# Ledger of designs, part 50: designed miniproteins, single chains, continued (5)

Each design is a single chain, and the fold is of that chain. pLDDT is the mean over its residues in the fold that is shown.

## One batch from the design tools (miniprotein)

Design m17714
Fold by ESMFold2-Fast:
Structure m17714 (fold): chain A 68 residues (1-68)
Amino acid sequence: MPSLAELLRELLALLGTLSEEEQRAVMERLSKIGRELNEKLEAGELSEEEYEEQMREALARVIAEVRA
């Protein structure tokens, strides 16, 4: 499983190859996911470990979708 740092570097590289509109769409999707997970963390519905794991999985999925 790639680290968060590796996933972030891969995302940055991909964003650099996309149009401004495509970059906006990717950032909007990630913002929605991050907001939902952060709300659950703040509400005590997720542990810090679960939050980190789900963020990593979400980043990997978004990167895979962008590459398709």
Scores: mean pLDDT 79

Design m17715
Fold by ESMFold2-Fast:
Order: structure tokens, then sequence, then C-alpha cells
Structure m17715 (fold): chain A 64 residues (1-64)
């Protein structure tokens, strides 16, 4: 239904926004932050930089 599509879109956007906030806190470039506008790019970002980069993003989220 349309309501289910809206709910799935909202959940997807929440995931993207979270990734973008973490990238901003980690001091990533605007180009990299902008590339995180969709889940596929967010996934590729994680894959490209691996666990160490993800850990740093999480640490920045905790530290501010």
Amino acid sequence: SRLEEIAERANKEAGIDSARILAVRAGKSQEEIDSLEDLENARKFAEKYGNEAIAKLIDKNLEG
C-alpha cells in the first residue's frame, strides 16, 4: 500500500541521515557527504573504507 511505501521510505531516509551525520562528525568532504544521499552509496562508503573508518565514524558520533 501507499502507507507501507511511505514507511519504508522514511526508514531508508533515517538510515541515510544517520550515515551523513556520522560522516560530518568524522570531518568528511562535502562531496563524500553528498554521495551518502542513498543507501547504496552509504553501503559503498562503508565497504571502501572498511571497519576502521566505520569505527572512527562511530567514535565521532559518541565524542561529538
Scores: mean pLDDT 57

Design m17716
Fold by ESMFold2-Fast:
Structure m17716 (fold): chain A 75 residues (1-75)
Amino acid sequence: SQQQRDVAIIVAADVLVGDWDPAQVEAVLARLEAEHGPQTAALARDLVDRGRASPDARDAILAEAQAIHDRALAA
């Protein structure tokens, strides 16, 4: 769902901005899987990996997370 995609993007952005260590990343992904399912956790993991591998991907993920926050505040 769009809500699950939005959650994955927000979590990935938090990991990237906070420069979370591997143990913190695994803990948040385990929680995401429990609460939103394995596909949502897999998407968040993919986004974190892509953001860490590419500054352009990082910027795009952070921009999507900002847009999600802006929509939530406007509602």
Scores: mean pLDDT 85

Design m17717
Fold by ESMFold2-Fast:
Parts: structure tokens; C-alpha cells; sequence
Structure m17717 (fold): chain A 76 residues (1-76)
């Protein structure tokens, strides 16, 4: 899971500055939800993260983030 979260942080570096800051906060929320075993909260932050990348005009980043979110949720 730590490797998947790190890959997410690397991917969001491709986003414009304002969206990158939002996405990093969403990844922090996802990491906390994973540590707590809170599947509902993890799903919420994962969804918000993908939406942030889509709003940033980076659908290719959004799709890769969606794949990583699915893998994290499967590990919970």
C-alpha cells in the first residue's frame, strides 16, 4: 500500500500547482483512512482524488489514479 500511495504522489506532480495541492491533501486523507481501516472514507478520498485530476484536465492521470485507488481498496 505504501508503494501505491507513493506512486499517487508522483502522478499528481503532473497536475497544475493548485490541483496538485488539493490532490496531495486528498492522498493524505486516503492514507489516514487506510491506516484506520475505514473503507468508506478511503473510497471517498479515492473518488475525490480522481475527480481532482479530471477537473485539472488530466484524464490520463485520473485513469492511472483510479487504478491505484482500486488496488488500495482491494487491500483493505
Amino acid sequence: VEELLEEMRELVEELPEEYRKIALGEIDGLEQAVKEGNLELARHYGRELVETAEKAGKPEVAERLRELVERILEAL
Scores: mean pLDDT 85

Design m17718
Fold by ESMFold2-Fast:
Structure m17718 (fold): chain A 99 residues (1-99)
Amino acid sequence: SAAVEQFRALLAETGRRVAAARSREEVVEVLLETAERILRELGSQAPTAAGVAAEQLRQLAELIRSLSLDEAKELAARRLPQIAEHFELVYEHEQRQKE
């Protein structure tokens, strides 16, 4: 699916930006920007999957606010692949409901 490929590409870019971040605040900003981009770019095609992914990224950003930069990067590196897998599952379910 083009939407799933677009989502994976966006999350891969987000992962690279998080790895390059020089502050915890920059990690938070990258995650919140990604949440807004998901809603803008995928919200019309997959409103449920996009909404769930955006909320998961916002929740991750809030968790990161209490962490060090190194802990923030480690948590994001673990959680971003899980968010990608969950988006795919929600997207497939949402598409099946349209049948």
Scores: mean pLDDT 88

Design m17719
Fold by ESMFold2-Fast:
Structure m17719 (fold): chain A 73 residues (1-73)
Amino acid sequence: MEEEYERLREEVEKLEAEFKKNPSIDILMKLIETLSRLLDVARELGATPEQLAELSRRYEKAVEELQKIAKKS
């Protein structure tokens, strides 16, 4: 469980870094999916409200970026 949480968190960081270097809808979609899974695992582990709020904020930011790209098209 904790190992899965750490793996998903590291995956999120990698995807965020990749998006900064190469803004792509595909990368954003993977980031959103990974953050969703990370949130589920965090809830299952009984993460603190602060940890859940941080992950939710990151999820919201990724969704907003996706909407901005769609709007520019």
Scores: mean pLDDT 80

Design m17720
Fold by ESMFold2-Fast:
Structure m17720 (fold): chain A 65 residues (1-65)
Amino acid sequence: SLEELLKQLEKALKEGDIGKAPMIAYKIAKEYGSDEVRKEIEKLIEESKNKLVATLVRTALELGK
């Protein structure tokens, strides 16, 4: 579900998981690519504090379009 994926993404972003976070973001973008979902992901990125994982997640969102 979207809720489950967003929860997993939040955890991966918090932990700075450069492998898991972009992969989850790509999956969300492919399956649930609405503006509303993209806004929720940007909010999670802002909370992460890890610049590298934030950049990788943004790249994955773009590739998932």
Scores: mean pLDDT 80

Design m17721
Fold by ESMFold2-Fast:
Structure m17721 (fold): chain A 95 residues (1-95)
Amino acid sequence: LSPFVKKVLELVGKLMEALYNRDIEEAKKTAEELRKLVKKYGSPEVQKIADELLKVIDEAIKQLESTDNEEEWRKIIDETMKKVAELLNKLVEKA
């Protein structure tokens, strides 16, 4: 596994953990680190997939910031985790 792919997996894992723990600030910070890493070292194809993944994260963060309902938070996290896992698998395959 390349150093680039290892770092992407590390950052996505950290991002998912932050979302699961409802740490919005850590999630935003980690998403920006991932965005910078992919822009610097990712191929155009990898960048496209990462852009989709980061868009899913940005949308999830907006939804999480707009609700104080625990059931809604769980629903948003679950749906986001599913989409992120699918896109991450595609990203790793293309990287």
Scores: mean pLDDT 82

Design m17722
Fold by ESMFold2-Fast:
Structure m17722 (fold): chain A 72 residues (1-72)
Amino acid sequence: MGKGTLTYTNLATGETHTVEVDLDDEGRALESSKPAFEALRASLPNGRYHVEAEVVVGDRRESGSAVIELRR
């Protein structure tokens, strides 16, 4: 079983928001974790965010980052 951590940093304010999701052995988010993830995304103000992802599945650790823009 695996764990994913997503950290959203608002590039204008520097505020950070972190959500954890449970992952299957392939690194896919479990359905039970999706409501928390979607609620976080819906709560974020419009703007540019630096998103960092860390995934741990068994003995594997993977990380990645991207910049996204939220517009509503």
Scores: mean pLDDT 73

Design m17723
Fold by ESMFold2-Fast:
Structure m17723 (fold): chain A 73 residues (1-73)
Amino acid sequence: SARERLKEILERFGLPLPEELPEDPVELVKTGLEAVAAATGKSVSDEEARGLAALPLEAALQLVERELAAIAE
């Protein structure tokens, strides 16, 4: 499931897991983006959120994983 995939990504990069993962796909992607923002010290932009919302859920989560991999050297 998408929730399990996001959990695996967050655990893989040593990021804190929220107490409860959202069931809504858009909020799930937003949670992943907030993790990226926390790792970089930047806020997620409306343009970035809009671009990711246009992708299939699996592709959006894969992009989150790639961004975290690029940040975590």
Scores: mean pLDDT 70

Design m17724
Fold by ESMFold2-Fast:
Formats: sequence, C-alpha cells, structure tokens
Structure m17724 (fold): chain A 88 residues (1-88)
Amino acid sequence: MREEMLREAERVAREIAATIPDPAKAQQVYDDTVAAVRELLDAFPDAPREDVLALTRAMALALKHDALGDKEGAREALGRLLELLRAI
C-alpha cells in the first residue's frame, strides 16, 4: 500500500522533472519532490492516494517554476500546495 503510493508519487515527480530542459535542475526537482513526499507520508500515513498524488504534482510544479526562475508560477503552485495540505 504505502510502497505502491510512493512508487506512483515517484512516477509523477519523474514526469514533471522530465519537462525541465536542464538535466541537473530536473534531477534536483525530482530528488526534492520525492524527499518531501516521503516526509509527508511519515507525517500523514493515512493520507488518501489522490491527495498524496495531488500534493506531489503541486510540489514538483512549485519546484520546477522556481528552478526555471518563474517566481509568479512558483507562488501560484505554492498556494495550491498549501490548499491541498489543509485538506489532509
């Protein structure tokens, strides 16, 4: 259950990281997203799969926008992340 959810989150993080042209930035966004999701699952072990995946996408997008210098996009993605965290 948990391991399957983590694998799905890793797939989502990889999908978003793959859209970043800089390989070093792509790897960093992937690593940071996966690390954050592991901490989320430790804090909220009973979080629904759909919420974990939505949080994973929001986190990866926020980190992607930040890595690309898109400050406004990063702020919007962070706002979405906070809304999703309030639902857990």
Scores: mean pLDDT 83

Design m17725
Fold by ESMFold2-Fast:
Structure m17725 (fold): chain A 95 residues (1-95)
Amino acid sequence: SAEEKARKFEEELEKLAKEFAAKIKDPKAAQALIQTLKGTAELYKSLITTAPHPAQYTAQVFAKELEELAKELGIPKELADETKAKVEEILRKIE
């Protein structure tokens, strides 16, 4: 169901946030990543019943938000790219 997909995505992003935030030395950048991933889960939940391609749109919005956040807070490109790849992988497995 849509509700089960949204819940599973939220749970997987919470795990990802804990893992990847631990790799970020700056506490402000780490907390910003946690909040961005939480917002991404909320976005997917809002889109899953209303949008024709909820996973694709969620991935695209997250990629843009993470690129801006990495630029502003100095998150390493490799870590940002890995985070984007993991979110896309999670969405593929849930859809």
Scores: mean pLDDT 85

Design m17726
Fold by ESMFold2-Fast:
Structure m17726 (fold): chain A 90 residues (1-90)
Amino acid sequence: TSRRRQDARTAIRRVDEAIRGVRDRGGDVRETIRLVTDARRLAGRVDSDASVLVGDGGDYVAQGVNDPDSFDRGRDYLTRARDRLRRIRS
């Protein structure tokens, strides 16, 4: 439906914001986690699997403060969620 496509577009934008936050590793990690939490909620309105991927990505981002490799893992999960949402949007 058109609403599901609109929800997918909104979720994609929030996931993109979270990915940018992860990429800027010197920035506010708490704000990035907030963006991930919001992205998970929005993705959940569209697709449960995408929401799980965002949640897993968020867990890795939270660990990134103590383990920088976890930021890269988190970004990969968020990217996979975004790609799944893009397929639904199409």
Scores: mean pLDDT 82

Design m17727
Fold by ESMFold2-Fast:
Structure m17727 (fold): chain A 68 residues (1-68)
Amino acid sequence: SLREKIAELQKKFFENPDDPKVLKELERAMREYLAEADKHFSPAQVEAMRAAFEEQLAWAKERIEKRK
């Protein structure tokens, strides 16, 4: 499932936080999850999920950029 895929990618990124490939795959999985969530959750819940994902991704991207 997309949720399991996101969890695995988050674990991989935590173990190797400087891997931009894992970050790109995580971004894609999160976008797919949000698209699917839009069918099952309220707009407010989907926006909360999007905000949480955007915050996590922004933090991760900043870390990678600082290590270049």
Scores: mean pLDDT 74

Design m17728
Fold by ESMFold2-Fast:
Structure m17728 (fold): chain A 90 residues (1-90)
Amino acid sequence: MVEELLEEAIERIHKVGKNGEKAKIASEALREITRLLIERAGEEVAEAILRGWLEPQDEEAQARGREAEETYPELLREADAILLEAAEKM
């Protein structure tokens, strides 16, 4: 489920992050992106995109994520804007 993937990603950010403030900003950006994907494309598309980003060694996950991204290019542009804003705060 997409929420479980998101929480696992956030736990990884906090475990490897040396700065709690940066980890918080990155986690908030991921939550915002996940909400955007769910609201605009639905949970199945959100899961496909998020799993593709988080599981680079899974060829099937990468293929499904890529197909979803190509179907919703506007959402990827909006997600990139969220990531850029988060990076500026770090």
Scores: mean pLDDT 76

Design m17729
Fold by ESMFold2-Fast:
Structure m17729 (fold): chain A 68 residues (1-68)
Amino acid sequence: SMEDVKAVIDAAITYFRTLARSYPELAALADEAIAELRRAQAEKASMEEVQAIITRYDRRFREALAAL
């Protein structure tokens, strides 16, 4: 449902914001992820599309964290 998609987006935004607060070096990456998730919400993206965005940015965050 749209409510489920919104809940997933809100949780992902909170997660990326929390990572950026813990690792300020990743703030730009977090801003990018949040902007894309907000665009997906505005465009009423499917759950599959939102999960793909989250998976892509989670991978990028893990790679960036490993490089710190």
Scores: mean pLDDT 87

Design m17730
Fold by ESMFold2-Fast:
Structure m17730 (fold): chain A 63 residues (1-63)
Amino acid sequence: MEEVERALENAERAIEEYKDNPVVLRAALHELERLLAEHKDTLSPELLERLQQLIERVRALLA
């Protein structure tokens, strides 16, 4: 699995397992935002959309 796809799967799992844990959610948000900043111009449209949706989901859970 590509590094970005693996990181997205790990973040999805962490969000599902620890949705009530703000420390884990903040760590996942930071990693997802880092991936977006580093890779946004090289990601496929599908991966970019998935990454943005996960960022929005984590932000909603932290609100």
Scores: mean pLDDT 78

Design m17731
Fold by ESMFold2-Fast:
Structure m17731 (fold): chain A 89 residues (1-89)
Amino acid sequence: SMEEISKQAKDSAKQAKEGAKLYKEYKKKFEEDPTPKNAALLTGAALRAIGSAITAYLYYKKYPENEEAKKSFEEALKALEEAGLKVKL
């Protein structure tokens, strides 16, 4: 259903925003203390942010008339850009 697609797009955007927030926090921690643990946390946050943004993009691409999917992708992309994650989709 379109309601289910909208919910999944919103969840993907939420995961992208959380990943972007964690990326910003872990990047600061890594710069202060460049341990393997902090590198792994930073990398994991980046992968979560990027992967979730790609998922939101794919929902928008498949359902371009779904306004919630479009907004979700735009919000995910903005969160990544604000965190310094440059992704070209």
Scores: mean pLDDT 89

Design m17732
Fold by ESMFold2-Fast:
Structure m17732 (fold): chain A 91 residues (1-91)
Amino acid sequence: SEAEALWEAILPALLRAYQTASEEAREEARRLFAEAIRAAEEGRIEEGVRLAEEAYITLVRGSTLPEEEKEALVAAIRELARLALEALRAE
């Protein structure tokens, strides 16, 4: 799928973002991921997707990656969230 191809393409850069992210960014991302999991468990799947999107963007923005790479990753993360929400609405 388009979403799977995009995840595979950005995964190495996302891992670098995580590894270089500040402790503050990691802690905020963990909080957002925990909220995303709770939303999904409660059946609020669209909210879960948006919270996960915020979590990934928080890690990227808090990393030491070049700004151009950060902008590309944020765009890809937003596109992944859009694809996930579109798939949910098609049901």
Scores: mean pLDDT 87

Design m17733
Fold by ESMFold2-Fast:
Structure m17733 (fold): chain A 86 residues (1-86)
Amino acid sequence: EEEIKKIKEEMEKILEEILDILKKILKTPAEEAKPLIEERHQLEDRFSELEEKLIEKALKGDKVAEEELKSLQEKKAKINEELEKL
């Protein structure tokens, strides 16, 4: 339970950071955007690692992990929608 809550909190923070970085990239000239693009990739990698941990727990029958995974996937979809509007 505590472990799942920690993973969820970290993933939610990463999603917020990804959205912020994406907005910055869109406002930044290509030559200046390289550090932001690298930061985005690092955030996406960290998110994927945590997502795999939640998937593993859900596969073992943890319903809380399954519910949180669904919620996080919906939040990720919303970020993609926000990006399309920019």
Scores: mean pLDDT 80

Design m17734
Fold by ESMFold2-Fast:
Structure m17734 (fold): chain A 116 residues (1-116)
Amino acid sequence: MLSPLEQAEKIGEVIEEVLRELGERLGAEIEVEVKVFVDADGNVVLVIELADGGVLKINLGKESLETVLAQVEALIRYLVRKVTGRVDEELVKEMVKKLIERLKEALPDVEFEYEI
């Protein structure tokens, strides 16, 4: 089993890969930086920074993986709308399914359920 920090790093890697693939599907370069750190309370925090200055912070010591998935789905929906001017719900669902599949491959010992 991976440590909480190693789990967070794998989650961040998977998110970065899915967002890169989303950029390819949209014909746009989506520049994101994913960082993992430990806060003053000892919680592992995942930070997703967008080139436009948008920042998403997720406290993995307090939030479930299902909450992480919901926040990343919201980010995917935001990016689709920002690039295309509309939300393509089928593309959002496809990207979220890929995120779930890759997370299950990266974290086989972690149980989670998420509906899209």
Scores: mean pLDDT 79

Design m17735
Fold by ESMFold2-Fast:
Structure m17735 (fold): chain A 89 residues (1-89)
Amino acid sequence: MIDEAEILTSFTLMVVWLAIEAARKGDHKTAEALTERAVELAKEAVEKGASKELREEIARALRELAEAAEAAGDLKTAEKAREAAEEVE
């Protein structure tokens, strides 16, 4: 059986890491778009029954994204990532 929540968590983490890279490069537009996609995937993973451990992994990655975005001066992306991390936990 394919664990849909685990697959969605894996996709969420991948998109978050791509968003972190975009934020570090100062590509605010790409970072924001990837952050929005990561938030959607994170919510879907939770809705599909992601375990506490998987939700904690997503929340941790989203906090790292928020820190990277804030360091790059992208406060809008940072706020969105922090809010999503709190919702997932």
Scores: mean pLDDT 85

Design m17736
Fold by ESMFold2-Fast:
Structure m17736 (fold): chain A 65 residues (1-65)
Amino acid sequence: MREAARAAQEAALAVPGVKDSRAAVHGDTVYVAIEADSPEALQAAKEAAERVAREHGLRVKVTGL
């Protein structure tokens, strides 16, 4: 996978309450799927993934698992 996908996946997984995270880059967008045990954990993971995507000049799309 691209470095941006790995970084986004790892950033989301680092959020307390996140059980799983998978990411892939297609075109200008990082697609991140997140399994979280609360809405708060999902929101924090979305923010972490968005920050990483922005650092790499990419858009982000986040989906809950």
Scores: mean pLDDT 80

Design m17737
Fold by ESMFold2-Fast:
Structure m17737 (fold): chain A 100 residues (1-100)
Amino acid sequence: KEEKANEFIEKAQKYLDEGKLDEARKYLREAMKYANESTLPKVIELLKKLAEKVDPDSLEYAGILRELANLYRKMGKTDEAEKWEAEAQAALERVRARLA
């Protein structure tokens, strides 16, 4: 489990450093499938870095924040999860206003 998660984390970090945000997110999603208590903090760190590089008024940004909320919930950090869910909802509202 950890070996696969670490492999995908390394690929995600590489693509983040190269500015290839779509590839970075793809590999972070793969890492999430194999993530456990030891690897979840690194996945969360990279998702936060990815979110900083994405348009805050996009569906992609909202999706990343929702993924962060789900990871915090898996760690038992419900207060943090609720915070990220609220930010994801706010991002979705901005996207809806933009497209209307």
Scores: mean pLDDT 83

Design m17738
Fold by ESMFold2-Fast:
Structure m17738 (fold): chain A 78 residues (1-78)
Amino acid sequence: SAAAERIAALEQELAAMPPNVPSEEKAELVVELGRAYEEAGDLRMAAYAYRQAGLYYRDHLHDFERAERAFELAERLE
């Protein structure tokens, strides 16, 4: 399906990124992965991805506003 192809593409893009370089692009890709899971109907994986994005914004980027928004997206699905 188109949703499964998008999930696979986003996971490949994330895997190709340097693990030790904090970037907003990486955080945004994790949010997009959450949206792709949500569109696929996998609400559990969507919530997990949104929480991972929130933790990344908080702990690596110190972007507390975007972290809070990502956590709110996860809570909506739980």
Scores: mean pLDDT 85

Design m17739
Fold by ESMFold2-Fast:
Structure m17739 (fold): chain A 87 residues (1-87)
Amino acid sequence: SAINEAIVALLDEILGLVEALKAGELSVEETIQRIEDLAVGLITRHRLSPEVQARLGALIREVTALLEAGDYDGAIALIEREKARAA
């Protein structure tokens, strides 16, 4: 579906941001802000259902917690698992 394709595209963009953070190209704060902005943009643009919004919000909170803990590889692994589930 177009929504699943948009979610996969969002997860790919988040992976790119975490890889840039891991490479020292972005700060943790900049990475989290960009992830939040991308998620809000997807929710508003595609009029996601409350259930899909809740799942996405939970995923973003878990990714954010891993990034704040310095577990960038854990964040990447989580995002890759969620992409595989959406495929």
Scores: mean pLDDT 86

Design m17740
Fold by ESMFold2-Fast:
Structure m17740 (fold): chain A 87 residues (1-87)
Amino acid sequence: SVEEELVELVRELVKAALRGDVEKAEEQVRRMEELIKKHGKIKESLDIQISLGLLGITIGVLKIVGGDPRMIELLERARELLLESIE
């Protein structure tokens, strides 16, 4: 499902963030934007809620440790995309 694909993209985005791989993170965010544009609104599920929580935690950690601002912006963009897409 679209929800399962979004959850997998968030998983890969968080992995890229933990590695500091900005290019890979940009790729995941772009794929999320394309998927959401194609399918529109999605139903909120537990997995989507967990994905939102994981993004929020990762953003918070990177801000505390002084992570790459580009990575923080990408994670915030992904979180906004996911939030705006939920019914």
Scores: mean pLDDT 86

Design m17741
Fold by ESMFold2-Fast:
Structure m17741 (fold): chain A 68 residues (1-68)
Amino acid sequence: GGAEAGRKAVELALSGAKEITLIASDGTVAVVSGDRPEAAALLAIGLGLDGQETITVKAGDEEYTFEG
């Protein structure tokens, strides 16, 4: 869900990722600075609540897909 995607976004930001990319199943793409882990988490949770089938969290070479 969005909570799991949000947690991964925070983990990536705290590990030094400069940018976190969130990709929703409807094709929505959002890029959040790694200096704003809370914003990335809240956006991922919002996408899950909006009913997205999947939410993908990407940072550098790392990519993780969660059910919405």
Scores: mean pLDDT 82

Design m17742
Fold by ESMFold2-Fast:
Structure m17742 (fold): chain A 89 residues (1-89)
Amino acid sequence: MEEEIKEEIKRLLRRMDEAYARKEGLELASEEELEAAAEAVLEAAKKHSKEEIQAVFDEMIAAAEALGMPEVAEQIRRIKELALKYHEL
């Protein structure tokens, strides 16, 4: 279950990175960077309350929408759902 959630978060982070790179002309993140980012999300999900997790992700979603990146906002919503699911495990 943990490995499945981590791989799904990593897949969503990759999609966000691709969307952001297309808009900004930035270099794509490495697999190692995506792995570290996914692990950081899971670690944070275990250390913070459900309310704190919701607040942080809602702020990130609002920021992505304000930047005109609805695809990125959608990926963040999906990561939020996975982080909350992992918190309950």
Scores: mean pLDDT 82

Design m17743
Fold by ESMFold2-Fast:
Structure m17743 (fold): chain A 92 residues (1-92)
Amino acid sequence: SKLMKELMEAVINNDWEKIKELIEKSKPEDKEQIERFLKDLESLGVPKEFLQELLREMMKGIEELRSSNSAPDLTEEIEKQFEEELEEQKKK
């Protein structure tokens, strides 16, 4: 796979930014996909301490993507919460 070749090159060069780019390009949707990529990198000889740091950064990226995708729904939830707060203020 072209992705595996580029990952191997990035690992040899300790290029964490390139490794992150390649994983982001494959669009991992969940933690399980990230853990799979990390296991593949471990098999290529990447030290566990580097994998832990990469996992932390990748998990942050996924959370940011999830937050961005949920942003319209968060706007509706905020409006609903404001409406409920106004309704509670009407209870004397």
Scores: mean pLDDT 63

Design m17744
Fold by ESMFold2-Fast:
Structure m17744 (fold): chain A 78 residues (1-78)
Amino acid sequence: MLVRLSTTLTGLTPEQARAAGEAIRRTLEEDPRVVDVRVEVGDSSVRIEAVIEGSPDEAKQVLTRAVTRGLEAADEAG
């Protein structure tokens, strides 16, 4: 089934938000289960919406993996 999920990362610097947003977008676009993705980068936040083929648990795992990758990129950016 198609599962629509959204999440928002907050408390980021502008550089961290850009790094996180790019890493999240890239990770989601490379997953064959992801059928639609929207990543909006703000000054201190990143909002993610994804439509993922699978179960709700699988969809949450896909999004969690992408968010983890994003947080790693944000930490690397400073």
Scores: mean pLDDT 86

Design m17745
Fold by ESMFold2-Fast:
Structure m17745 (fold): chain A 73 residues (1-73)
Amino acid sequence: KLDLPVTEESIQAAVEAARRAGATDDEIEKLREVLRKHLGKPLIEAAKEMRKAGVSPDIVRAATLAASLAILE
């Protein structure tokens, strides 16, 4: 559910998932910045901005899936 709001817990889950998926330190930094800007906003909007910022599609998919699951637990 990508319309769920970004939370601090979802940011932590997304960053960890991105690291496990092989994201570079630069990709992790960009991903974290985008998610923090979107605190309380729909996760789908953060995902769009991550792609626009040049984070690889595989990393965005792993991060957004983990973030959505963290909110649903």
Scores: mean pLDDT 80

Design m17746
Fold by ESMFold2-Fast:
Structure m17746 (fold): chain A 73 residues (1-73)
Amino acid sequence: SMAEQIRQLVIRLIGARLRRIGLQIDLERLRSIPESEQSAADRQRIADLEAEIAQLDKEIAEIEQQIRQLESQ
């Protein structure tokens, strides 16, 4: 049913948002290290976190768009 589709999308959206919050906290922690004191591993982890957050932002936007389409009937 449409209600079950919306319910599943909302659960996925909550999960994606929670994961994004965790990644953002990790990113902000690493960014708090002065650039001159960042190791090569720190810089790589920042790049990886930025890429993961960008991918999650796309997933979140797609889920939000699907929910809006189902609700706007």
Scores: mean pLDDT 89

Design m17747
Fold by ESMFold2-Fast:
Structure m17747 (fold): chain A 55 residues (1-55)
Amino acid sequence: SLKERILIENYIKKFNYPEQAKEEARAAPNLEEAKKILIDHDVQEGLKLIKEAVK
């Protein structure tokens, strides 16, 4: 719905996410699924930073 699109865009604007993460979130059917996508990106980036730190 239009309301879901507005909620997703407002959530994306709240944080500085990579373009790929933003596009995946915009493709989500609702805000809850968009949040899951963004949280997964945050977790994956956190794991990547830990891996690089121990290099």
Scores: mean pLDDT 73

Design m17748
Fold by ESMFold2-Fast:
Parts: sequence; structure tokens; C-alpha cells
Structure m17748 (fold): chain A 105 residues (1-105)
Amino acid sequence: SPPSVEPLSKEEVEELIKFIEKNTEFSSGEELDEESKELLKGLLKSLAYLYLTKGYLVKKITLSKKLDLSIAEKIAEKIEKELEKLEELRKKGIDKNEFEITIEE
């Protein structure tokens, strides 16, 4: 269950990010520059909070292009769409908690 009242400490956030880094495969068709690395850190933090609050794990993110702000927005949109499907499955008693994201544009 998510923490009911307290925000996560910096140390707890760092441990969750490490968990996501170990359990989420990231693949990009292009090498990560400094901008892409900063976007990836933000993405991993968001995935850590998703796992903490909902129990959903993104197993793999595959990009054919460089991770930029536009691609990060597309990742977020695909995550939201998958979450809607997984929440509907949970209401039917189907416990699916892992998924993958692919962006081929």
C-alpha cells in the first residue's frame, strides 16, 4: 500500500529508483546525451512512484529514436493508456501488474 500520510524521504525515493533501474530495461536506438539522461532520471522517478502507489511495473521501454521531451510525453501517454486497461482488468479479478512500452517513431 502507498504511505497514507507522509511524503517519501529522499533516501526512500533513491531506493525506489534503484529498484526500477534493476527491474526496468531501457533501450534506445541512439546514445543518451545529458538532456536524455536528465529526462530518463525524471522518467525513472515517475515509474518508481507508479510502482509505489499502484503496484504497476514497467518491465521494458524501447525507443527507436533519441529520448527527448516529445518522446518522453509519448511514453507518458502510452503509460496512461496501459494503466486504464490494467485497472479494468483488476476490476474483473485479473491481476496483471507488468507491461512494456515501445515507441517506433
Scores: mean pLDDT 78

